# Designed miniproteins, single chains, continued (3): the designs that were tried, part 87

Each design is a single chain, and the fold is of that chain. pLDDT is the mean over its residues in the fold that is shown.

## One batch from the design tools (miniprotein)

Design m11009
Fold by ESMFold2-Fast:
Structure m11009 (fold): chain A 87 residues (1-87)
Amino acid sequence: MEVTPEQKKLLEEIRKELNKLSKEDIFEVAEYVISLFPAERQPYLKRLLELYKDKSKEELVEFIVNLATYLSVDQLKKVLEFVKSKL
């Protein structure tokens, strides 16, 4: 799937900022990202997130970044602002 240059830049910044956070704060970011999806998809995504409780911080970051590839530029900007608010 081709992402725009602006989306790619935002995804790379989100990954960078997520790597500065604790695993607990990264979980809060994951929940926020899931909240931006259609309500019908949220229960499934929350179940997937539960599987990541026993995974590494790096795997959780990649889960969030992969999920974020489905978001609009405006939604990605909101995610980045939320991540920065945890710093």
Scores: mean pLDDT 83

Design m11010
Fold by ESMFold2-Fast:
Structure m11010 (fold): chain A 89 residues (1-89)
Amino acid sequence: MSSAITQARIEADRLFREKGGDEARRKMIETPEGPVEYFKLKKEAAEELLQRLQDEGASPERIRAAQTVLDEYEKEYEAAKKAYEMIKS
């Protein structure tokens, strides 16, 4: 019922919180560079999830789901960097 992508998002969010995600989320609204650091940390959490699934020999479906989440977070990070550059310019 939960898609593999939904499960990957839940697992990536857990890793994000372990990496200081709550503090990054707070800084996201308090500093101009906060959104960039926040989305960078989300991307790093998704990269760690993908690596763990590959290392444990997870199913191709789970690996593809984790890759989909990573691709989405990469796009969010790139968007945050562009937004920050527009504010700075």
Scores: mean pLDDT 82

Design m11011
Fold by ESMFold2-Fast:
Formats: sequence, C-alpha cells, structure tokens
Structure m11011 (fold): chain A 89 residues (1-89)
Amino acid sequence: MDYGRLGMDYVKQGRYDDAVRYADLAAPDNPVLAGRVYRQAGDGYRRRGDYDRAARYYDRASDFYRRAGLDDLSDTYRDRAREYRRLGR
C-alpha cells in the first residue's frame, strides 16, 4: 500500500490527523514525503488559526527533513515552528 499517496490524499481533504498517521507509516522509507505531509498539515492548522498545532506539526516536518539530510529545509520549518509558537501566546 502506498502510505505516502494516502497521506497526501488526506491532506487534500483537510483531514490532517489522518494524513500524518500515514506520513508516520511512510517515514522509515521516505522521510522527505513524511516531512512534506507534516508541513502541509502545519499550513492547514495555521490557516485555521490553530498556531500551537501548526507549530508542533512544523517541528515534526523539521525533524523529518533533518533525518533526510535536508538541513536548510529543516532549519526553515524549525524557525516557522518557533514563530507560530510565539503567535499562539
């Protein structure tokens, strides 16, 4: 089963909790795709004004990008997580 494709399909539906569940299943084989799903879930929660959840999902995206060796992208989403944690206060 293509867990990465399922994760992206759930992101398109705005079902971010389902999407990240499939991202976690895809992560051992494809941490870049897991990071992308978590990033898009973070973007979705940000658009809903849920800055604390957006920050947590951006932190997870950063972790997966770091695991994939995408250090600049990891740093970008770590900084976004920090920004949205401040906005949620």
Scores: mean pLDDT 85

Design m11012
Fold by ESMFold2-Fast:
Structure m11012 (fold): chain A 83 residues (1-83)
Amino acid sequence: MKIVEVDLSTSPEEAVKKFAQAASLGEPVRLTIELKTEEERKNTERQVKEIAKIVGAEVESTFEGNVLTVEVYTEEQRKKLAE
């Protein structure tokens, strides 16, 4: 199963929009974005979680240095991974 990746070359707002579109297709999606401030991190993570909640997907967030990695799985994909 191939993870759809969103490139850091996109602005944070555009990255979130592309991420939401990919997640709505029912594919596992990974977003990697560089955030310089704690406020930017919290705002971006909150927006991604809200979009995933609307789409019915589960969100996992990992922060390493200034880079935020977000992975989204639908309920069905999560069940498949649990098998």
Scores: mean pLDDT 65

Design m11013
Fold by ESMFold2-Fast:
Structure m11013 (fold): chain A 100 residues (1-100)
Amino acid sequence: SEEELKIAEELLSKKIPEELFKDLSSEVKYELLRILQFMEATNDTSTDVDELIEKYFTEYSPVPESDEERVKKMEELKEKLLANKEKIEKIIKEYLKKKK
């Protein structure tokens, strides 16, 4: 997981300045990278973090409702992402500026 985190941080640094994500938790860094990759694959330019997170977890990373443990972990990840909403919004805006 430490090696995976290092790879995720390297991939994030190619898309956005390190200063914007350096203080995020490991779980938030992993999910942020996946969200940015999702945006890149779908050409999504949304800056609405709430809508983007919902789209990501419902359409692109769906968890079966019957898997109660994975649903709980998904909800905890969503809460962690939303707790960093303002920072993630700044990151998305910087990412979109570089993508042009």
Scores: mean pLDDT 76

Design m11014
Fold by ESMFold2-Fast:
Structure m11014 (fold): chain A 87 residues (1-87)
Amino acid sequence: MEELKKLIEELLELIEEALRTGKVDWEKIEKIAKEIEDKAVLLILQGKATPEDLEIVRLTGKTLRALKEKAPKEEIQKLLEETKKAL
């Protein structure tokens, strides 16, 4: 589980940097997002996923979607803080 949380932390850091600089490294973001999805699916298939793990993955996906849809910076920042609190 520590590996999944670490990947989520890295993705959130990339989103924060994108908000700070206005430059989005989509290649790196998409790569990490795929690794998070693959690890989450593997945990589910192994019967090791907790409801808390699924909620963190859901919040992470919601935060990433807000960035992709160019939501207001304040909204994305709020989602980042909610996701970090769930970690």
Scores: mean pLDDT 82

Design m11015
Fold by ESMFold2-Fast:
Structure m11015 (fold): chain A 89 residues (1-89)
Amino acid sequence: MTIPLGLEVPVDAPAGTPVTVKVTVTDSNGNVVSETTVDGTVDENGEVLAPVDVTLPAPGTHDLTVTVTATTSSGNVFTTTLNLTLTAP
């Protein structure tokens, strides 16, 4: 089952700064089930948008951790961690 997610991450960087967003999906045992890297650009509001699809490998309840890391050319690193519980039929 695939679930589309839109991620929006605030960063303290000038608009137009290229950033790399790494999305790691892990199960409840800490095993990485999906890892996606997307390139983004800081928008005029100081945010980076990262649309990603999350694939659940089996039916049931999965505890997922989404980690978003944005690194600016100025050397600033921003990390946001989201904990999600997803249930597939």
Scores: mean pLDDT 67

Design m11016
Fold by ESMFold2-Fast:
Structure m11016 (fold): chain A 55 residues (1-55)
Amino acid sequence: GFSEAEREGILDGVRQAMATLPPELARAVADGVLAILEAQGDDATAARVREILAA
């Protein structure tokens, strides 16, 4: 599984993508991240990514 530092890096990466990329590319990045987190069973980090997307 991911370390806490790796989880924070993932969340910061999603935040940066949402801030800097065109919306369609930012969504594709977030969807890819969610797929990886769900495959690993990291439901807590996946929920945090969904919160970033909902803001």
Scores: mean pLDDT 81

Design m11017
Fold by ESMFold2-Fast:
Structure m11017 (fold): chain A 91 residues (1-91)
Amino acid sequence: SEEEEKQRRLERFRLRLANIAYEMGKDEEKGFKLANEFLKEERGEVADSWEDIEALARKLLQELGVDPETVDKFLEQLKKFYESIKKYKEK
């Protein structure tokens, strides 16, 4: 169904963002390259900072029908994940 297709699209998007956060934690340049490839394909925009990635991801998630509170919670969790990977590498 169209509703099931929308749910699959949302799950794939969340998984891609999680992978981008993971890669950025290990290698910031590689992470930004992956983020820019994904977001440029979806929005035609380029991100130069984590804040830009969050802003673009927020817009796309909201356009996919995710409520603002769920978007905020997801992006907060994503940032914590990114910071955890980065901290582990610096140790």
Scores: mean pLDDT 71

Design m11018
Fold by ESMFold2-Fast:
Structure m11018 (fold): chain A 55 residues (1-55)
Amino acid sequence: DYTARLDAVIAGVRALLAEKGLDVTPEEIAQATGVSVETAEFYRRALLREEADAA
């Protein structure tokens, strides 16, 4: 299911950001979640923007 895969990617990005903060790379996210580097970079930017808007 597309939604289950999407949720897994978001969870993986959140976990890596919690562990490494801004030092996490799109390549590390791609390797951990199995998505493309471009997809990993998109979710990384989206989640960092969400945190900035919440501040």
Scores: mean pLDDT 74

Design m11019
Fold by ESMFold2-Fast:
Structure m11019 (fold): chain A 71 residues (1-71)
Amino acid sequence: MEKEEVELEGTADQIAEAVANALEKTGDKSIVLEALKVEYDKEKGVYKVVIEITNNAKEAKKALLEEMKKL
């Protein structure tokens, strides 16, 4: 079982869009994403989220980081 962790920082909309786009690019419905930590900066309106990725985790992590860079 392949597992990776990734840290994402952005607005709720940015993180949701990056996750949706990464899962679509990977095309693997066995991927499991679990939020291990969620911090919210109310003044900036951004979340800092640590996500655990299971199944096809390296490809999913790469896709998530690439999609976050586009936002």
Scores: mean pLDDT 82

Design m11020
Fold by ESMFold2-Fast:
Structure m11020 (fold): chain A 70 residues (1-70)
Amino acid sequence: AEEEARKLLAEAGLSEELIDLVLEALKMKESPADKVQEIMEKIMELLEELDKEKQEKVRETLVKVAEILE
């Protein structure tokens, strides 16, 4: 599951560091809201540096990854 999620995120154009942050944020669903919020804000900040087309592909990929990790 995690390996498949990493591959999808890499194909969407994310760096390994961004992939690690995304996977950590998704695993922290039950963690204190403040920590989840901090990780999500960092991910969103980094995603805004991408072209709009890449941002949309990443958003679609995040939905698929969330489904795989359930």
Scores: mean pLDDT 67

Design m11021
Fold by ESMFold2-Fast:
Structure m11021 (fold): chain A 98 residues (1-98)
Amino acid sequence: DKLREIIRLRVEEILENEEFPYEITEKMKERAVEIAVRYYEETGVLPGIKELAAILYYEALEEHNAPQSREEFIEEMSKKFGVRRSDIEAVYDFILSL
C-alpha cells in the first residue's frame, strides 16, 4: 500500500508538469501504478518520474488504439523526456512481458 501511494503521488506530479496528447483517465493511472509496482517487485528498481511518464504515455496510446512500434515508442519517449534509450527499452519490454 505505501509503495502504491508513493507511485500514485508521482503519477499526479507527472500529470501536473507534463503534457499528454490524450486525456489520462483514472483507469490508465491505476494501470501505470500496477506496472510500476510490478517493475519494482521484479527488478528492485523504482521507476523514476520520467520512466513512469513513459508508462503513462504507453497506456494512453493503447487505450486510444494508437500503438507505436517498439522503435518509434523508445525513440519518441527518450527524446520527449530526455532519458536514455536503454531505460525506456527496459520499461517497454517489461510492459510487454505482463
Scores: mean pLDDT 80

Design m11022
Fold by ESMFold2-Fast:
Structure m11022 (fold): chain A 78 residues (1-78)
Amino acid sequence: ATIDDIKPGQEVEFYRNGKKVASGIVKSVDKESRTAVVGDLTNGVAPGDEVYFKGEKIGTVESVTMENGEMVARVKLF
């Protein structure tokens, strides 16, 4: 998948050491900074976790923050 395929409402999966750790929903995508914000996390994620969309690696977790009372992951996209 390219950055143009990543849209709000899509489900992504988080992997650590080759194992799935969580899923989340894309909330926003910034194509200029090549970043996405992912919320509705099913479990805790950490910086360096790999992010996959439909089985393809799309990026890595850059940071995890609290936004509007919800835990969100900021993902650096390829």
Scores: mean pLDDT 83

Design m11023
Fold by ESMFold2-Fast:
Structure m11023 (fold): chain A 64 residues (1-64)
Amino acid sequence: DKIAEYEERIKKDPNDYLAYVNLAEALIEEGRLTDARQYLGKALLLDPNNPKALALLERLYAAS
């Protein structure tokens, strides 16, 4: 489980958009959909055209 690793990356660099994307993916796997949505929102603010973040966001809306 890489959630703690990505949380530490964000704590050290709040602009690490890849850490937000990867954390959101891990949170989806854990069923923590609300937390995943919050972190995807942060990722898309930093990189609005990130294809992985957009795909994960679409997956979240399809699941809800």
Scores: mean pLDDT 81

Design m11024
Fold by ESMFold2-Fast:
Structure m11024 (fold): chain A 65 residues (1-65)
Amino acid sequence: SERKEAILYSALAIEGIGLGAKKVVYEGDTIKVVLEGMSPEDKERLREYAEQIAKETGAKVEFEE
């Protein structure tokens, strides 16, 4: 549902920025996460979280370094 997607996207944005992600962008059915400048451990955590959100929402996820 739109409400569930909004909540999950908000949670992803909060977590991503908190871990040092440069930005998180929602565009159509795709979630784009910019991992530039993050530690390898934090990149892995955010990647796993974004993939879980994509699975829950049916969105596609793309990562940029």
Scores: mean pLDDT 77

Design m11025
Fold by ESMFold2-Fast:
Structure m11025 (fold): chain A 81 residues (1-81)
Amino acid sequence: MTVKKGNVTVESDLPEEVAKALADFVAKQGDVVYGSAVEFELERLTGEKPKVTVDPEANVITAESEKGTARITVEGKTVRK
């Protein structure tokens, strides 16, 4: 599924509620979105610690867990790990 919130796009096979909560969380971040913050939020939402990878050139954060994968694209912000 694809969830959009402002300048944030989440492409995911996670449960819809989790993907929407993640999109809301990332949209509320300041000028910098950290992969570690995404890791913490997904662990909070799912109870499982995901593997997070950051691509700063593409402004993409990818999170992988046994419950599913999320690809987060952020426009107008900096992505860091």
Scores: mean pLDDT 82

Design m11026
Fold by ESMFold2-Fast:
Structure m11026 (fold): chain A 70 residues (1-70)
Amino acid sequence: MEIVVHVNRAGLSPEELAALDAVLAALRRLAAEAGVRLTVLDDPSLPDDVVEGTDPELALRLVGEAQLAV
């Protein structure tokens, strides 16, 4: 199982960038523990709403749903 997450870092404050990096680090750890391959791609051309799709609750829920599907 593989999850690909696209993030747009353009327009984020330093605090928001630090929070995003912390969330992505936690997501990578959880994906590794769950046996799920996680790829994170930085794309500044993506719409701003894609950043909302990377919120911690949604990211954790997606990892959980992927594990359940196995």
Scores: mean pLDDT 60

Design m11027
Fold by ESMFold2-Fast:
Structure m11027 (fold): chain A 90 residues (1-90)
Amino acid sequence: SAAEEEERKRKEKLYKEAEEYEKKLKEEVERMLKEGVPREELLRLQREAAAEGLRLAGKLFNDPRWEELADRVLASDVEEARALVREAQA
């Protein structure tokens, strides 16, 4: 049906956006490691990446609870952020 085709195209767009984000993230991590940036900057980037993954999941599943979880991850310390991401993946 037309609705199924629209949903497929919507998900394809989100998957492409996720792939581009992962590529940029990998390049940024490699750059930061080469430049010897402090550990706290890498942890900040990891937290931001986790939040963006949760937002993409929210768009993919059409569920605002994932976006709320992303906001919580950004407001949390590294250990709390990791716990929140693990709970979301369960």
Scores: mean pLDDT 75

Design m11028
Fold by ESMFold2-Fast:
Parts: sequence; C-alpha cells; structure tokens
Structure m11028 (fold): chain A 95 residues (1-95)
Amino acid sequence: SELRELVTQGRYEEAIELILSREELSDEDLDLLVDIFLEEKGWGSELTLAFADKEEIRKEFTEFLRKHGFSEEDIERAVEILLERIEAVRKALLK
C-alpha cells in the first residue's frame, strides 16, 4: 500500500494529504492517521501510550485532525479508533 509505505518512511505530510484526497475514509485510513499522530508525538511505544493521559491524547489528536482539515465526522471516527487502541494496549500491558 502506498499509504503504508509513506508512513513507514516517515513521510507523514504526504500520507495525510493522500488520505484527505479520498471522498470517503476507511477505518484503515483512520487507523493510519492514529499511527502518524502517535509517532509524531513520540507516543508510538506501547509503554508510553499505556501510561499517557488518555484525555490529553484524545484532545491533542482532535486538534491535530482539525489542523489538517478533517471533518468532524471523520474526527469522531478516528478518535474512537484511537481510544480502542489505548484500551487494547493497556489491557495487554497493565491487565
């Protein structure tokens, strides 16, 4: 996938622009936005994410998406994916 290659190479702005060019965003596109955000903020490690403030992460992610011009509907969907990832990581590491 072109998107996955861009993310792996750290070409985050190009990946974001490609996602924004879509008429409808898939859950995979939104999951990649979560990956980009966490890596840019230095929260990409499971340990860091498990101990970070969930509400602060949610707030910063929402602001990140608005800054890049995502719709409120897409922001809501992406935030749900982020929160599910945080819970999954915490369940795996902290039980």
Scores: mean pLDDT 81

Design m11029
Fold by ESMFold2-Fast:
Structure m11029 (fold): chain A 92 residues (1-92)
Amino acid sequence: MDLIAVFNSTTLIEANDAVLEKYGLEIGKTTYFEFIEKLPASEETKQKISEEISNLLTNPDAPSEVQIELDDGSIVTLTREDSTVKITITPA
């Protein structure tokens, strides 16, 4: 399954308007790759986010929630729900 299609349809649309504006995202138009690219994070942190999302989707023993701090002090919360991962950003 293409991660872009899953995240764009179920997770990025659920982000609030202030978060979308902060990161230059548009509801229903932003791909997962554009979302990751626009995050204020190092390449290592972006890779970690992608790996944790993959782990939540593929590993039944994975925790249901993972939190990752971005370079600006914002926290990304990844929550597994069935075949999707919800992405929530809490500003610093």
Scores: mean pLDDT 63

Design m11030
Fold by ESMFold2-Fast:
Structure m11030 (fold): chain A 84 residues (1-84)
Amino acid sequence: SAAEDARLQELARNYFGAVIDLALARAEIEAIRERAEREGRPLSAEEQERLRELERRMAEARAKVDAYGPQLDAMIEERIRKLG
């Protein structure tokens, strides 16, 4: 139904949005740490604060992936079963 299609699209947007947010936060954390290591220096106060912000964003994104992932999988599996 149109309502089921709308719900699937909403779950997909929420899930993939969170997956992207998680990946980008991880990449930025890695880039910050790698830059400091490459330059042989400790993390600056600004970099430490940015890492704390990114860790919070990762935790939020991970929670969304964990919440929406199983729901999306269940809806996709149900749709596939209805086609067989």
Scores: mean pLDDT 89

Design m11031
Fold by ESMFold2-Fast:
Structure m11031 (fold): chain A 61 residues (1-61)
Amino acid sequence: GVSLSPEQREVVRYTAAKLVAIGAWIDYRLGRVTREEALKEAEKAGPEAVEIFEKLLEKDE
């Protein structure tokens, strides 16, 4: 198998946080979840996901 370098692990972690933030934002935009529920999902992925989620909200309103 292929082992991840420390740099690759950071990229994977950030990518996962970004995907969670985008998913939460899409679900909120489609009315599937409340803003509070979407924010809680982003918080589970860490502070970077929260920052990405908040920036996505700023683009729309």
Scores: mean pLDDT 79

Design m11032
Fold by ESMFold2-Fast:
Parts: sequence; C-alpha cells; structure tokens
Structure m11032 (fold): chain A 101 residues (1-101)
Amino acid sequence: SAELEEAVRELLESSRELIKKVLSGDIEGMREALERMRRAAERLLALRDQPLPAELRLELEIERGLLGIALGVQKLIGDEEGAELLDEAIDLLDEVLAAFA
C-alpha cells in the first residue's frame, strides 16, 4: 500500500510537471516529465494485483481530465509536439486506470 501510494504520487507529480513544462514551452522538461510518468506507470502496473483506494483513483481521474484540457489547448494553438507528449501522457494514465478497473 505504501509503495502503491508512492507510485501514484510520483505519477501525479510528474504529470503536473509535464503540464507546467508544456505551458512554459520547455521541450526538454516535457520529455523528462513524460519519462518520469512512464517509470511511475510501470511501477503501478507491477502493483495492479493490489486494491487501488477510491481516493487515489479519483486523483488519477482528475489528473487525466487536466491533461485532456491541456491537450485541447495545445491543439488550439498549434503546438504539435506538446500535443503529442500530452497524448502519450493521457495514454499512460488510461492504461493505469484500466489495469485497476
């Protein structure tokens, strides 16, 4: 449970960092944040046999929504690279949420 909570926290923190880097146009920072998300997602997927607390699931679903809003904004302003990185981040969250469904 502590390991699962830590992995969820790392996924949320790296996702929030990705959004910040997208907003600042820091491409290197975006790639680093996405890589952190991948590592956190892989750790969570290894723990999928454990129950995911409803509170943590809700936080992941809220974060997925925020990534969706950020993706919409990047598409509107024509930031193709930022949009692609956000789309990959959304796919990672969707995979984690599906694994714990």
Scores: mean pLDDT 88

Design m11033
Fold by ESMFold2-Fast:
Structure m11033 (fold): chain A 89 residues (1-89)
Amino acid sequence: SLEEKARELAERILAGDARGIVERAAAEAREALARRDEALAEAANADPQAGRGQVALLRALAAVAAELGDDEAAAALREVAALVEEMLA
């Protein structure tokens, strides 16, 4: 499922939908940050291997957001990635 989602995201990026992918991911990141305690509780019950993949994906999306000039989206995505990585440590 995560691998399938990663492939779909890669296909959309190659099709030129990078901005749409970043915008959706950033909105989800902002929602998670607004609900930080609940997001942390969900992360604590996640599969650690899937969590590591999610951190890598969030950091990649943050880099894409920065390239697109959306520094606010990049910051939100990096903050969520850092929180997930902290929970996996």
Scores: mean pLDDT 74

Design m11034
Fold by ESMFold2-Fast:
Structure m11034 (fold): chain A 75 residues (1-75)
Amino acid sequence: SRDEEIEKIELEVVNRLMEEARRNRLSSEQVSAVLQRLGELVKELKEKNASVEEYREALEKAERELIAQIRRLGA
């Protein structure tokens, strides 16, 4: 289903962000802030009734931006 595909995409992005955060030794507070930003985007896309393709594109963009932020915080 659409919801199952979206949940799978979100879980995969969360897992990659968590691994990057661990590599960069982020604090629990910093990890929570990163995940909160992702959660806000997911909520916004859900409210707009975005397609699976729109979710994938938006989450891929957010992942790139959040990974860059994680690396800056870990430096």
Scores: mean pLDDT 86

Design m11035
Fold by ESMFold2-Fast:
Structure m11035 (fold): chain A 86 residues (1-86)
Amino acid sequence: MPLPSGEEIVEWARRQLEKIVRQTLAEVAKLRAQGDDARAALEREIGEGLVGIVYGVALTLARKRGDEEAVEELRRLYEEALARLA
């Protein structure tokens, strides 16, 4: 299979990161409302790990493409996703 374009890599990563952040924040809010702070903290840590996996895959593909603009945009998306989970 041909390697995806830098734009396709960034758009895939943006969609995956948004999904992970939204699902993690919703689950954390639900668990906190139930008084399960320990599980809420674990779900947040899992969400941060999933963000890292998506970023690592996308970054590897963008670097293999030599697309520096995609690399910089992926770093921005990663940092924004982590900030939203903080």
Scores: mean pLDDT 88

Design m11036
Fold by ESMFold2-Fast:
Structure m11036 (fold): chain A 107 residues (1-107)
Amino acid sequence: NAMEERRRALEEEFQRLLDETYKFVEDAIKKVLEDPSKFAEYARKAAEFIYEQLKRLRELGVSPARFINALEERLKELAEKYGEKAKRFIDAIMLHYIMLLNMEEEK
């Protein structure tokens, strides 16, 4: 029973963080489509947001790879909805995110 209650709590938090990240990226896409000069700024902010969500999940003992795989699937929906500019923006977010992972050598 306790294991199942913990799994449900982790799944609820996982979905909450995934939905928050999706909303943040969608809002960032809208901002970039209105003002293309903000592309680099919002790509960085979105990457930092993803990184913070992963830190939260790591504290809960959830695999970062599971979250990124789920997020990539959801972000494909945004690329289809908003077109090629959104796809390029999402690609830029993921590149900045990889850079943050490589730079985070301090515990």
Scores: mean pLDDT 82

Design m11037
Fold by ESMFold2-Fast:
Structure m11037 (fold): chain A 74 residues (1-74)
Amino acid sequence: SDLEIFEEVAAAVKAEFADQPSLVALVEEMLAYLKKTKDREKMLAALSFLAELARGRGKEDLAEKIEAALAKIK
C-alpha cells in the first residue's frame, strides 16, 4: 500500500538522521497525520520534501530511494 511505502521511507530517514531529534519528530508527525487522513497529496508532498532534504544534506542514496518511492505512489 502507499502507506507501507511511506512507512519504509520514514524508517530510512529516521535511521539516517537519528542524531537530529527535530527531524525525527517531524517525520513521526508526518507519519501520524498520513495514518489518520490517508491524504495522498500530502503524502506526495512529504516524500518530495524528504527527497530534497536528503539531497541537500548530501544523502544522495537516500534521496534516490525516496524518489523511487514517490514514483510508485500513483
Scores: mean pLDDT 86

Design m11038
Fold by ESMFold2-Fast:
Structure m11038 (fold): chain A 106 residues (1-106)
Amino acid sequence: MLSQQQVARIIGLALRLIGLTIDLERLLEELDLSQEQRELIRQAIELINQATMAVLNQDIEKARELLEQLKKILAQLRKMGAPQEIIDIIEEGIRIIEEMIEINEK
């Protein structure tokens, strides 16, 4: 059972994830990216949004599955030489989702 303080922390982290997805959408318009890189970044945005909703709904199994898919997208983007700004935002998103999962399991 989550305490009121734990719920407040999860909401704060969810708002940070929303900010990161807005930053990724802006970078999709501003950066010179290949079509394949653009498609992977759009998939990353969708996975972050879905993982955020899964954690908020306390569906931790689904959140973990989505996190693993997001990690695979990050590995593909790194292999393709995606801009470091994109990599950094997705890595931060992964860390926030992992923290939200940990809060739900404590």
Scores: mean pLDDT 88

Design m11039
Fold by ESMFold2-Fast:
Structure m11039 (fold): chain A 81 residues (1-81)
Amino acid sequence: APTVEQIRAEVYLLLSEAADRSTDPAVKAELLALAEQLGATPIDDLEGFLALVERAIAVLERHDPALAARLRALRDRLEAL
């Protein structure tokens, strides 16, 4: 089974991909800021990490629904651990 660290890395990569795909500079900046905040979240702060993931899902639901669905799947996998 994937570890918490592996799922966190997948979330970070997905947000980086979303930022690269975004044509809106404001959306790109928000996604990069969320990725930075996720990377700075301590490994034992699952609640704080999940709160940032929920914020990223809300952004992606408006701008990239396919990536929002992928991020929700990663959230569900993380919550199942």
Scores: mean pLDDT 83

Design m11040
Fold by ESMFold2-Fast:
Structure m11040 (fold): chain A 76 residues (1-76)
Amino acid sequence: AREEAIEELEEAKRKVEAGNLEQAKEAISDALAAADEAGLFAQVREHLSKAMDKIDAGNTEGAIEALEKALEAVRE
């Protein structure tokens, strides 16, 4: 459901903010799966891909921005 995708995205953002980058990547994968089930895959795919790239680069601010864009996409 959409609500589950939102919850997973919020968890991913919280983990990035806490510096738990590997756990954040897991939460992003879970969020992508939940978004796909909710029919929102196309809206979040690009944003979540960017978030993963930012995490791999150690750019936590960029990852948070990408996750916020994914959250807005699923809420709107």
Scores: mean pLDDT 80

Design m11041
Fold by ESMFold2-Fast:
Structure m11041 (fold): chain A 99 residues (1-99)
Amino acid sequence: MTMGSKPSERQKELLERTLELVRRAKELLKQLTEVRLSKAPESEKPKIQRDGVAQLVALDIIAIAAETAASLGDLESLETIERGVEEYVKRLEEELKKE
């Protein structure tokens, strides 16, 4: 790792990993929303669509936060975001298996 004002290889690796996890979470969330919509009564579909859109927007905000943390050299925030997204991906995978 290069120490100093240059971005470390760890910062680049953590950012890339975090963005890949966000991308995976968005894909899983879209799949889960589609499955839920196919099974839902008409009265519940608007809420499922709205909740899905809100979670997708939240993931976009998380991606921006990760890029900001990386640009500031804030490894602690970046590692916290990465861990949170990884846990969220695992939960989405479990929910898809139950459908």
Scores: mean pLDDT 82

Design m11042
Fold by ESMFold2-Fast:
Structure m11042 (fold): chain A 99 residues (1-99)
Amino acid sequence: SLADRVREAISLGRQPLTTVEQEVASYLRLAAADELIHQGEAEEAVLLLVEAAFSPDPAIRERAASLAEKLKKQFPEYADLADAIIAQDEDAILRLASK
């Protein structure tokens, strides 16, 4: 389910960034999220944005919030989920992904 994939994304996002390669990979995944938004793959973009929103790196979280605003504008049906991602509201994200 989307909720199970979201739980996994939150867990992955919370992992410490201990290498330059891990930090670079996070930015590449954010670039992939931007491309998925552009291609209309909103659900796959959500998973990458959820992962980035729970990153220990504030720069990665800020970029995720910016892309969530873009997702919200392009896909109004994901507006509540995008707002929850921007707020880092785990309970709201899981509730919205469960419908």
Scores: mean pLDDT 86

